# Designs tried in a protein design run: designed miniproteins, single chains, continued (4). Part 10

Each design is a single chain, and the fold is of that chain. pLDDT is the mean over its residues in the fold that is shown.

## One batch from the design tools (miniprotein)

Design m12313
Fold by ESMFold2-Fast:
Structure m12313 (fold): chain A 74 residues (1-74)
Amino acid sequence: SKQFEADVLLALAAMYYALGKRYEKQGKFDEAIEWYEKALELARQALELSPDNETARRFLEEIEKGLEEVKKKK
């Protein structure tokens, strides 16, 4: 159950992350940051439900890096 819940949260985080990347490509950095932060929160929740999930951990790190990089462009 928790693994399925984590997988659903990761899928939603991936969608939000993709939306953030779309805004970043348009130069809409404030909107990109908002969606990256939403994706980050969902990925954190997924990792809390499944702490040993390497995929969730790596994706969390990827979103954190993306958020850091977009903040530097603002």
Scores: mean pLDDT 86

Design m12314
Fold by ESMFold2-Fast:
Structure m12314 (fold): chain A 69 residues (1-69)
Amino acid sequence: SEAEEYALKGIELGKDDKDAYKAAAGAYSAALAGKASEEGKEKLREMAEKSKNEEAKEYVLKAIEAIPV
C-alpha cells in the first residue's frame, strides 16, 4: 500500500534519528494492520514531530495520513 511504501522510506531515511525511526516503524506496523485509530495516529504524529530529520519526518507523516481509520 502507499502507507507501507511511505513508512518504509521513513525507516530508511530515519535510521540515524531515533524519533523518526520509531515513528516510521509504528506507522509501518499500522499500515500492515490496514488501519489505525485516530488516537494512534496522533501518537505517531507526535513522535514524528520530535524528529530532527525533516525528510524522514515528511515520509512518516504521509504514511500516517494514508493509513485508514
Scores: mean pLDDT 82

Design m12315
Fold by ESMFold2-Fast:
Structure m12315 (fold): chain A 62 residues (1-62)
Amino acid sequence: SEALARDLLGREYGLSRAQADELIAMVRAGASRAEVVDWLQRRYGLSERQARGAVDAIEALL
């Protein structure tokens, strides 16, 4: 569920609604896991572990 993915990203990873929506759109557009992990680290300052966790959670909920 997109709503559950947004809620999780906000609560567990501290992403804003706009950041969560951008990430979900990127995953839906077919971006690779590696591209999304790199993007999260560069744009939002997440650690590699946090970025990988966020991607795994979104893929499980979408």
Scores: mean pLDDT 81

Design m12316
Fold by ESMFold2-Fast:
Structure m12316 (fold): chain A 77 residues (1-77)
Amino acid sequence: EEKEKLFEELKAEMIREGFPEEDARLQARLVIEAIEGKPAKEIYEEVQKLNNNPVEASESGLKEVEKSAKELREKLE
């Protein structure tokens, strides 16, 4: 359950960065999927469809997801 462990670690780190638990959970999920090779843009659109609400409505949000995915990917490798 490598993805679940990674997800929990990301969620905890996002919470320490000041995100509420629910937002941290969504951000961690986006980062995991970005690491798996899905572009952040596509992941964002998918999540937005599921929630029927804007999670990260800005370019800065997508950049933050990409940055987190890159940082975590390098830490794992």
Scores: mean pLDDT 60

Design m12317
Fold by ESMFold2-Fast:
Structure m12317 (fold): chain A 81 residues (1-81)
Amino acid sequence: MEVIEEVKNLTVEQKVGRALRLMASIKDEEKQKLANKLSVDARTVLYLALEKGVSKEEAIKAVRELAGPEQAKLVEQIFKA
């Protein structure tokens, strides 16, 4: 819930910056390929969720609530890779 509220308060430029930081933090090639399919909003939510140390389940839930079920499915695949 707090992650979603924080994302809603970000400017487009701040969202893009966090989305780029998520991509830079992923060192695994297969995870990078999956993350490239994520929207800017989904990447931003995932970055903030990981930064706050929320569980994988809570991160997936936040992505589903803000970016939709297809984006949440991609995040589930990233966590399994």
Scores: mean pLDDT 81

Design m12318
Fold by ESMFold2-Fast:
Structure m12318 (fold): chain A 100 residues (1-100)
Amino acid sequence: DIEEGVERVEKEIRPRIEEEVAASGVAEADRPAVAEALARQLLGLLERLPEAAELYGLPEEEVRRLLLEAIVLARYLAERYGLTELAEEVIRKARELLEE
């Protein structure tokens, strides 16, 4: 189940995401713009992931982990910075790739 995988990964990486944000050195006022740029980059990475996985011979388990992490990160960005539309696109794309 995708939701069970997402919950497991969220418990593992959410504290790390919060630590990285705190340690980033990015001013609080600039964080929403940086978060939006990261969400756009993540969406672009997901668009290229199937081709990259084939080209570099990435294990299926590793690709699955990356997709679950992308969903967790997108949910965090929506919750923390209100990037709801971008997060929904990232989650949709990641779920499509997980179901293929």
Scores: mean pLDDT 81

Design m12319
Fold by ESMFold2-Fast:
Structure m12319 (fold): chain A 64 residues (1-64)
Amino acid sequence: MTIHVVEKLDASNLSEEQKRELIAQRAKELTAEKAKLEAELKALYPDEDITVIPSLYVDGELVL
């Protein structure tokens, strides 16, 4: 079972440094959410092969 978690952010009004920091922070947060969700789903469906794929879009471009 594969679950996609999609987040879209508008960073068009941010500086390049702020955008870079936002992407780095959200990538870490999404990685933590992936691990948590996989653990929770594995507890509910122990016989399933569960993969969670996070996808981050910034200004319409896929960055993760």
Scores: mean pLDDT 81

Design m12320
Fold by ESMFold2-Fast:
Structure m12320 (fold): chain A 108 residues (1-108)
Amino acid sequence: IQETVEKVLEIVEEFVEKALEIAKTSSVEDLESKLNELVKEFTEKVSTLLDGIATAQLLNVASLAVDRIVDLAKKKGYVDEAEVEAILKEMREKIEKIVQEWAEEQLA
């Protein structure tokens, strides 16, 4: 269980790093498709480690973060890296709580 938690958190860090790279290098037009592909990769990796309920919760949090990033970029006409970082930080904190709660349930 602890090893599973560590692996999930590693996948989350990889997602954050790749999302920031996409935000720095992508046009507004390409942002949505690239971030959605990243969510797909994230979900596939997480689904090998967690049950369907926990996987769905993580997918929901990641998808909402991506939607916020894309909507904000479209409204501004550019990608605001500081706002992307803030959204990704909030996403990471929510996912960490879900993973911790899942781990506690496995030990109960």
Scores: mean pLDDT 83

Design m12321
Fold by ESMFold2-Fast:
Structure m12321 (fold): chain A 100 residues (1-100)
Amino acid sequence: DEAERLAREAEELLARELPKALAEIERAAKEDPALMAEYQADARAYLDRLGVGPDDEEKWEELLEEARKKAEEEYGKPFAEAVRRGLRAQLELAKRLVAL
């Protein structure tokens, strides 16, 4: 099914590229304190827009489940799980940037 194929491709892309992107951001932030401050400000704004804190795991789980449910209704279960994992990766990135 197309939805299962797209979900698998999205998961493979995230698994491959996200660790590289995180390592590059962490490296750049350590080399440039001004860039680090910009990343932290952007990460805080992102979390504020979602209504969650960087350590608010209970609210993260609620947000992730709501996003998964909406994606399941629109695209089916395999794609819903890919959407949930993608959003979790974005939240984890924001948490790491705030902690820098």
Scores: mean pLDDT 77

Design m12322
Fold by ESMFold2-Fast:
Structure m12322 (fold): chain A 82 residues (1-82)
Amino acid sequence: MTKSAQEYLNQSRVFMALADAGPDTALSARELAEITGLSVANVSKALRALREQGLVEATRSGRTTLYRLSPLGAKRAEALRK
């Protein structure tokens, strides 16, 4: 298995976890790690890639960063569920 294939699978798992939680739901990297079974480091790397693609937004709440689907991410998630 190539490193690039694993990184893509990690991104898909994190994206689907956010989609399953709902587009109005914000989750921390730790909560996403618990849901997906990935390490926090792998979740953070996946979230960075998803943010670079414009699919995920980050909001700082105090000392915690919360992540949710962007409007583009929500539209893509709905298309994948049809």
Scores: mean pLDDT 80

Design m12323
Fold by ESMFold2-Fast:
Structure m12323 (fold): chain A 82 residues (1-82)
Amino acid sequence: APIPGGNPTKDGAKTVAAIRRALAEAVARGKLTPQSLIDVADHIAAEFGKTELAEKAKKAAEAGDFETALAYFDEIAKELAK
């Protein structure tokens, strides 16, 4: 449901969810690199303070496990939505 004023945390959840969707589409098209996921995870850690989940996403990306990295971005979005 739309939130009239929103807040930084709820806006962050929407932002991370949108980023995750774009990354999933890039994976499906074979356009995603491990470095792209690492850069996004670093940005999310810096902006939203979900450092532990972002570091797990980075490690998955470094291993080439894009599915696990995207799952950690889903978890960040859920945590930001709380």
Scores: mean pLDDT 75

Design m12324
Fold by ESMFold2-Fast:
Structure m12324 (fold): chain A 85 residues (1-85)
Amino acid sequence: DIVSRLEALREQTKDPVLQKIISSTIEAIKKNKDDLKKILFHLDIARAFVAMQRTLTTDPATKAELDRALAVLDELRKEVREKLK
């Protein structure tokens, strides 16, 4: 259900760069649905890109969207790590 949560995040997102990061992450996870380690890798990469965009962004509304995306990605990463135990 990681895909559904990322799709919900994408629907709430207005920033086009963040939309693209989320969409690319969804497609990567769909291609690797049977591999939790690859899912975690793609979530880690998405988190790194969002964190970088947050550092470079000056617009408060976009910063709020990026902070929301970081929170969702961190929750999903935690859930995938728990499944790998």
Scores: mean pLDDT 87

Design m12325
Fold by ESMFold2-Fast:
Structure m12325 (fold): chain A 65 residues (1-65)
Amino acid sequence: MLSEELRKAVEELFERYREALARLWREDRTRFLDVFETLFTIYTGRALSPEEREAAERWLAERLR
């Protein structure tokens, strides 16, 4: 499960960049992950751990299907 901090950051990024993220999700999953990781780092000032990256990807997958 996402921590409250991670969930808020993911939700904010999803709402702000929904259209771009949805397009990347459909067209290029590798680029999607790289872009999301970059946006998260800019937004929070820290990198995603591998576990947080997997959890965030799962949360986004449920909403981008």
Scores: mean pLDDT 80

Design m12326
Fold by ESMFold2-Fast:
Structure m12326 (fold): chain A 61 residues (1-61)
Amino acid sequence: MLSPQQQQFVDQIRALMRAVLADPTDQDAFDALQAQIQQGYAQGWQQALSQIVIDGPAPAP
């Protein structure tokens, strides 16, 4: 089970993935996404990272 903090982390990465998909040339969005993934590994949030891989980017509203 994901903690509320891990769930917020997943939601943030999904938002960044959507930004990158909307504009693949946006280096700032890509760098922010990579930084969040690195933070997840550093925190040991492998379950949260796995959830992102399974679910993909957040669906369009």
Scores: mean pLDDT 71

Design m12327
Fold by ESMFold2-Fast:
Structure m12327 (fold): chain A 85 residues (1-85)
Amino acid sequence: AAEEERRRAENERHRRTSLYASIQAGKELDEKIAENPLTDEERQKLVEEYRKKAREIARNTPYVSEDELEKMLEEARKEREKRLA
């Protein structure tokens, strides 16, 4: 049925948007953590704040292309490798 196909398409879109939002929020979070030494409590609050931000980004980003997502994943990977080096 059309409803079933629509639901599958929506689930795939949600998966993509959620991943995009997580990458964006994670990038900002990693920058903040690297810039300032934080206590465990401060770090937990920051993580929660960026999780909320990721949800807002996901809600406000109705569509993200696979190519854009791939590029963002690669950029996030490069930033992480740079910080771990």
Scores: mean pLDDT 70

Design m12328
Fold by ESMFold2-Fast:
Structure m12328 (fold): chain A 92 residues (1-92)
Amino acid sequence: MELEERLLKAYKEIAEKLNKEIDPELVETLKEFAEKNKEEELSDEEIKFIAWEVVYKKIKSVELLERLLSALKNKDESLEELLKEFEKFLEE
């Protein structure tokens, strides 16, 4: 599955779980991000985390998503608490 399809699927699933409507601007941001980063191999967990941040914080900037991707790849300590919150969000 292409990066765009994986991101949009995760976005829709997380938006549904959070009872949020699909935002066309967020969809377009994810499509632009996927086109710029199509060569990147992301895990399902990284895809879901990016989608969760987009839904939760309404990230409409490709540049902010690229910074988030960079922080994930570098295992930045600033993301440790956000990753814990994300894991709790996924837990029953």
Scores: mean pLDDT 77

Design m12329
Fold by ESMFold2-Fast:
Order: sequence, then C-alpha cells, then structure tokens
Structure m12329 (fold): chain A 63 residues (1-63)
Amino acid sequence: DEEGRKFLEYLLTLKQANELRKEADRLIAEHPDDPEVQARATELRKKADELYEKANKLIEEMK
C-alpha cells in the first residue's frame, strides 16, 4: 500500500525534523556565547526546515 508507506514516511520525517530542531534549540540555550556551537545549531535548523518541507510535499501528494 503506497499510501500507507507515504504516510509512514511523513510521520518519520516529521519526527526527525522535530528532533533536529529540539537539539538546535538546546545547543543555543546551553552555549549562547559560542559562535561555533551557534553555527552547528543553525545547520541543524536548516536540515530540520528541509525535512519539514519534504513532509509537506509527502502529505500534499496523498490528498
């Protein structure tokens, strides 16, 4: 069932995006004055945004 497979991929993608965003927020909170940690957190947020966009495409294809 391709529809069920896409829905599972959507849920997994959302979970990964949320975990990356949470990790980025944690890094910034623990190391607010560290520019290297801030750069890493920014990269994690970008990756999370890409995953949210992927999830949106997956759910839109199922409509």
Scores: mean pLDDT 84

Design m12330
Fold by ESMFold2-Fast:
Structure m12330 (fold): chain A 82 residues (1-82)
Amino acid sequence: ATEEARELAAQAAELLAGLAEKFESLGATESAALYRAAAERLREAAADPSATAEEILALLAEVDAELQAAAPKIRAEVEAAL
C-alpha cells in the first residue's frame, strides 16, 4: 500500500518533470516552473520514509486540483509563447 503510493508519486513526478521541460522549450517558463514544483513535491513525498499512503494520495489529489485550477493560465502562457 505505502510502497505502491510511493511508486505512483514517483511516476507522477517523472511525468510532470518531463512536461515541465517541454513547457520550458516552448518558452512557457511560468508553466514549466509550476510543473517542476509539483514534481519536486511528489518526489520528496515518494522519498520520505515517514510519509503514509494516505498523505501521499492526498498530495497527489492536491497537485491534480492545483494543476486543473492553473489550466487556463497554462493555456494562455503556451499560446503567448508560440
Scores: mean pLDDT 85

Design m12331
Fold by ESMFold2-Fast:
Structure m12331 (fold): chain A 91 residues (1-91)
Amino acid sequence: SFSDEEKLLILRQALFALEEAVKKLDPSNPEVKKAKELVDYARKNFNTLSFEELAKILKEAADHLIKAETDPVLRENLEYVKKLIEELLKS
């Protein structure tokens, strides 16, 4: 099982990966716009939100980006990020 420090490190890495995905996708896509709102909120509030709140926000952002992503390899990477967050939420 992950320590609290390891869980936060994974969420920080997930946030970075989702931010990078947002930069590479079409900013006019409604799914990308929703993901951007969520990752911007998570970045701003990373140190003040609970672990569960952060994980839920990042999972929602990943769901929006998966819908926008047309590259199968990049989509699989986003689905992997989502799966990691879901495992952390289960503890």
Scores: mean pLDDT 88

Design m12332
Fold by ESMFold2-Fast:
Structure m12332 (fold): chain A 74 residues (1-74)
Amino acid sequence: SAAAREAMQLAVNRVVNEAAEALKAGEDPEEVKERAVERLREELSRIPGVDEAAIEAAVAAVRESVDFFAEQEA
């Protein structure tokens, strides 16, 4: 649904912003990525109508975002 998609985007944005701040603060990229994935799975599992495939796609996108930000901070 549109509501589920909006809720997923808000959760992804929140998790990505938290990860970007942690990386900027000099935290280990692999630890940041692991926390971001764990937090995202937790947040998305609370949204009604989100299936596992959508969760895995969002997780993959967040992992890529963290890798990208880590590259910029290197």
Scores: mean pLDDT 83

Design m12333
Fold by ESMFold2-Fast:
Structure m12333 (fold): chain A 78 residues (1-78)
Amino acid sequence: NIEKAIEYLEKGAEYAEKGDLEKAAEYTIKGGINFEKSMGRSVSEEEKEEGKKELLSLPPEVLAENLRKQKEALERYL
């Protein structure tokens, strides 16, 4: 669901801006899963685990900016 993906990406960006990378990563993964489901695709547990590790390695400012850009891109589908 695109709308749900946008909601999760916004929450992810908010947590990243607060420096809460664990919650930022959690919401980012939830956003990605909802986007993939809207496209008829599924995300494996291994892909979720690797994605979370990658996100936690990013500087908070970079993660926040990337999530806001992704949200803007998804909003174009609405």
Scores: mean pLDDT 79

Design m12334
Fold by ESMFold2-Fast:
Structure m12334 (fold): chain A 65 residues (1-65)
Amino acid sequence: MIASEEELQKLLEEKLSGDLDADELAEAIVEVLEENNLIPSKKIVEGIKSLNPKLGEELAKKYGI
């Protein structure tokens, strides 16, 4: 299933409470995607790259984006 931004945001809010820095937010997004067997959209991958470029590149390679 391809994750929408709205679905991902809701899952992230349910999983996490508190202030996250950019790296923590990027890692949390990846964990939520993996836990729910979701495939990130190109826009989600681009968002992760903005927060953590290395993690975003690894995710892009994994999903062929």
Scores: mean pLDDT 71

Design m12335
Fold by ESMFold2-Fast:
Structure m12335 (fold): chain A 95 residues (1-95)
Amino acid sequence: MSEEELIREIRELTERGKRAIEEGDYEGFKEEVDRIVELAMEAFRQGYLEALEEAIRALDELLELAKEKNAPKEVILYIEIKRGMVLIMRGVARL
């Protein structure tokens, strides 16, 4: 997959995640978060720094929305852990 394709898919998953949280579908939200992390892992393997930044931006937006919508603490913790994983990938990729 190209970096441009990864960025597009991350953006689409971000919009699906926003929809899931608005609808109170916390399991669907977690699934979309996991998909974003999978694409971030692919970006990391390929050295696609722009796609990694897009994944971090996406997870930041989803985390803030989850907090705004008063999602359960376990849902917030889940995305915080996944975001931490991608931040580590970015740190290593920028070395």
Scores: mean pLDDT 88

Design m12336
Fold by ESMFold2-Fast:
Structure m12336 (fold): chain A 95 residues (1-95)
Amino acid sequence: GLRRRDIEAIRERLATLDLSKSLWDKWEEVLAAFGESIAKGFEALAQLDIFSSTLSLEEQLKYLKALKILAEVLRLTHSLPTIDKRIAELEKQLS
């Protein structure tokens, strides 16, 4: 799984996003899963991605910003342009 310091770095950056309690609790579940194994972390993230689609556009935007933080810490450089595009599309819908 992810090292404790990487999980703590993600948690610290997530704290800057003013996530709702429900979305924060779901991210804590994802981080716990990543602490156990990378595979379990991605499985938990897939469930959170499905759950995020049921939220308001404002909460979906916060989810995507949190996903970007995870992708940056995990160095998923090929995923970042897709996440940035989704963020820009939601910001346009909210403006």
Scores: mean pLDDT 87

Design m12337
Fold by ESMFold2-Fast:
Order: sequence, then C-alpha cells, then structure tokens
Structure m12337 (fold): chain A 91 residues (1-91)
Amino acid sequence: GAEEALEALERELGPEAAEEMRALYEREREAMREAIREELPEASEEAVELLVEAGFVRYAAMRLKKAGREEEAERLGALADELRARALELA
C-alpha cells in the first residue's frame, strides 16, 4: 500500500525529503486517481491505488536521477515497475 511506497522513499531519500514527498502525495493523490480512472474506467480501486503509488515512486526516481543519485533512482524505479505490475494483475 501507500505505506510501503512511503517507507521506500524514506529509506532512499531520508526523512526530510520523504516527508516532502508524503505531503506532495497527500495533495496530488486525488488528481492522480481521477487521471488514472479516466484512462482505466473499469480498473479496481486497489489497482488504481497501486498505479498512483507507482507513479509517485517513479516521479521520485526521476528527481533522484536528475540530482545524480543513480543507484537510488534505479532502486525506486524498480519498485515503481513492481507496483505497476501488481496493479495490472488486479485489473
């Protein structure tokens, strides 16, 4: 769930950056869910939640890559891919 994604962000980014990402997640979550639902109207709620989490973790990975933190970006990118794969199994 969201806790798994947020725990991974704290592990890779540290507590301050993870708290900023958590605040962004809470603000943007509903808009992301609406965007996903428009593209996948028949997807289960659980699949939509996993896709929101995958998108958020992917965004963090992209920011880390731009900051030159390649190893952390690769690990978060792998987590984003795993969350997306789990969502597709539920759809």
Scores: mean pLDDT 79

Design m12338
Fold by ESMFold2-Fast:
Structure m12338 (fold): chain A 94 residues (1-94)
Amino acid sequence: KAEELLERIEEAAEEFMKAVLPALSEESAKRFLEGLKELAREGVESGDLEKLLEALEAAANAVADSASEEDKPKVEALAKEFVERVREALEEYE
């Protein structure tokens, strides 16, 4: 189950970063994706799922803050979708 949770969060992060890619450089997107996956692994391993959700939400908001003013509303919406997918995965894990 922990492996399934981690896989679902990683898949959500990959979809989020793929959708954001036109608003960010490939290098920035790759760096953010690596950070999201690392936070997901550490959070799942720790068992502190509330802290995991908070960390991923903060990281997703940082992605939005890195977008241009023109793209920021779209990236913010994508970040919110990512956080909701993570929350859903955590609820199903319980």
Scores: mean pLDDT 82

Design m12339
Fold by ESMFold2-Fast:
Formats: C-alpha cells, structure tokens, sequence
Structure m12339 (fold): chain A 105 residues (1-105)
C-alpha cells in the first residue's frame, strides 16, 4: 500500500530532521520522543501504539510551551510532523487490515 509506505517514510524523515535540528538543551527530550515513536512502530497492539503517540504529542506540547529558540521550534515542528505521519500510517494500516478481513470473511 503506497500510502502506508509514504506515511512511514515521511515520519522517519521528520524524526531524523528533529534529531539533526535539536539544540543541546533539547537533545535528550527529542531522543526520548523519537524512542516513543519507535516503540509505537514496534508494538503489536494498536491501542498501545496510539497511547505512545498520544504521549509523544503531550511531550511535544510541553516542550513547545517553553521553546524560545528557532532551532528548538524547528526540531519540535519536525517531531509534530513525524507524529502526524505515524498517526496517518496506523490509520491507513488499520483500514488495509479491515479491507483484507472483509475480502476473506
């Protein structure tokens, strides 16, 4: 499914850009959020994946409230884009699974 692959690739690229743009004071926080995204992708439980993405969004919101530098805002923008694309990825994957079940049942 081209859309599923596209969302995963965009999420991966934005996570990489977030790590590259992270100023020293945000490096640990950005790495922790990227790890939440990796854990969401590794989860076999859709509800757990969505919980991890919600946690990532909450952490991004908290960091954005205190972000004063352009570099900090750019890194957090990339993290937000990565979360959005992963949400789209899980939605597209869920739709593909539903269609497969409808065709085989």
Amino acid sequence: NDKVIEHLNLATEHARLALENAPPELRADVEAIVQLLRDALSSLDDSRSRELLAQARAEIDRLEANATSPAAREALRHLREAVRHLEDYFDAASEARKRALQQNS
Scores: mean pLDDT 84

Design m12340
Fold by ESMFold2-Fast:
Structure m12340 (fold): chain A 68 residues (1-68)
Amino acid sequence: MRRPEATLEIEIENKKTGEKKKITVKAFSRDEARALAAMIAALYKKEGWKVKARIETEDGVEEFEFEP
């Protein structure tokens, strides 16, 4: 089995209630981490959550933010 190559950190904030949550996932590739981040962002944006994602790999760090 391949070693996890990416760490995905997602911070979600509900704009109506002010509730905040953090999710950390290990992924086996940068592409997998991006796909997971996009799916989570799509789900939570629909419900009014702001989503901030950070993907850390050996090649560098990617950050992106989705407003509801």
Scores: mean pLDDT 76

Design m12341
Fold by ESMFold2-Fast:
Structure m12341 (fold): chain A 59 residues (1-59)
Amino acid sequence: SELEAAIAALKSPDVSTQIDAVLTLARIGSEEARAALEAFLKTEPNAAVRRVVEYVLSQ
């Protein structure tokens, strides 16, 4: 599914791919997508990627 593909893409070593996955999960907007973004925020070391996640979760 698009949800499963986006969750997998969050683990990409490519920042652009990670950001695309974050935006896809935000667009899906389901409880599972939100939970995936919250879990990702706890473990992601890249501050720029974390800022995008925080922004989409604040909407």
Scores: mean pLDDT 83

Design m12342
Fold by ESMFold2-Fast:
Structure m12342 (fold): chain A 94 residues (1-94)
Amino acid sequence: MSKLEQLEELLAQLEEIRASTAPAREKVRRLAEILAQAAEISEDEKVKERLESMYETLTRWLEEGRVPSEDELEALLTEAITLIRAEIARLKAA
């Protein structure tokens, strides 16, 4: 699978998480997995750094048993979607 196809698949998974009625902890777990994969695939250093930073924050929350608010989770999902969309646009323009 190409990097572009992998990022498009991860974007689809993020939109599914956003739309789902799953518990916040499950959404955080799935988001962390997607952020790790997106960071590995991403070539833009700023995008990679931000995805890795978000991943570290979410994994720490999971270890501490911290559950984010709906607003915090929506903000994180929106940021992740924005970063992955930016990387997809960069790859399509290359």
Scores: mean pLDDT 85

Design m12343
Fold by ESMFold2-Fast:
Structure m12343 (fold): chain A 65 residues (1-65)
Amino acid sequence: SKVEELADKAMELRLKFYEKASEEERKEGDKKLQEVVDEGEKEGLSPEEILEKVIKLLEEMLKKV
């Protein structure tokens, strides 16, 4: 399913981020990721739309580490 494909991609990106990131970068990253999920749920976004936003944020964070 699309949700499974997006979830797998998000997991791969999150693992890559954690391998490169410091402890402080991981804490800040987790906070930002949670904010994206919380706002998406508040806005009534689908799981697919929330995962797309999570993937975008992870890609942005990976460019900075």
Scores: mean pLDDT 86

Design m12344
Fold by ESMFold2-Fast:
Structure m12344 (fold): chain A 65 residues (1-65)
Amino acid sequence: MSLEESLLALTEVEFSSRSEAEAMIRRAFLDNGHEPSDETIARLADLLLNDREAFRAEVRRLTAG
């Protein structure tokens, strides 16, 4: 599974907390051979919880280049 596919699959998950979202995002990066910054994880978690369309757009940007 690609990083894009792993991250986009998270839009179908209901999260109990921000910490859970951050942990799942970090796992998606690690499972695909990437180590993201804590700032990147926090930003993506915020988008995933509050604006899923912006999250999808950001994931596409990050994985396109």
Scores: mean pLDDT 82

Design m12345
Fold by ESMFold2-Fast:
Structure m12345 (fold): chain A 65 residues (1-65)
Amino acid sequence: APSVLPENIVIDGSEEIDKMRERVLKGVQKGKEKGVLTDQQVQAIEASLDRLVESRERWRERQLE
């Protein structure tokens, strides 16, 4: 549902990557709190997210020159 939230008006991805990471981490913490995620699953998701962010940053460096 579109609202007054700022969308992707910025071309660079650094800020978006950081915000995405924070949003996912909040969701993971809530999932753990509700008991739908185990500690192992939380670790796996966090590790995958860290790898994704690192990979995207490397690709950004290469593509943005």
Scores: mean pLDDT 66

Design m12346
Fold by ESMFold2-Fast:
Structure m12346 (fold): chain A 87 residues (1-87)
Amino acid sequence: MYVLSDEELVDLLVRTFERYMQDYLNGKISEEELVNELRRILEYLKTLPEEYREKAIERLRELVEKFSEKDPEAAKKVLEVIEEAEK
């Protein structure tokens, strides 16, 4: 088995969240499920060195900005969860 680098793990987690956002937009999951999956991803990011955690959070913020064009209410909720995790 290949061990993922910290950079590859960040890519995997960010892509996983993008998939959950797409599932939400397609009505496959609820807003509560989207927020719960985000909290799981943020918890996993705490196991990474600070520099990779910061890069992952910045990439998540960029995804949320794009997501806000389709659903500004859900995007605001997601952004609040990310901001709480940075404290």
Scores: mean pLDDT 82

Design m12347
Fold by ESMFold2-Fast:
Structure m12347 (fold): chain A 84 residues (1-84)
Amino acid sequence: MSNAQALVNAIKNSKDLLIAQVYIISLGGEIFVLARKKNTPEAQKLADQALAYLDKAYQALKEGNKEKAKEYLDKALELIGKLS
């Protein structure tokens, strides 16, 4: 299992919004590192899209919409997979 998959699973299983936020920040850092390693405009675009989905996932979690949050996290994970 990738670090990104483990972090997404941790976010999905978090019972506390503050704990979920810590994992989202950690996942954002992973996305940033992957984009910097690739060092291409295409990788930066994928990273920006993945980070946008993490923001949408966090907003959905704040609203109590766990289903929508899972959708956005899965979309972010797909984009992170393209960075690997």
Scores: mean pLDDT 85

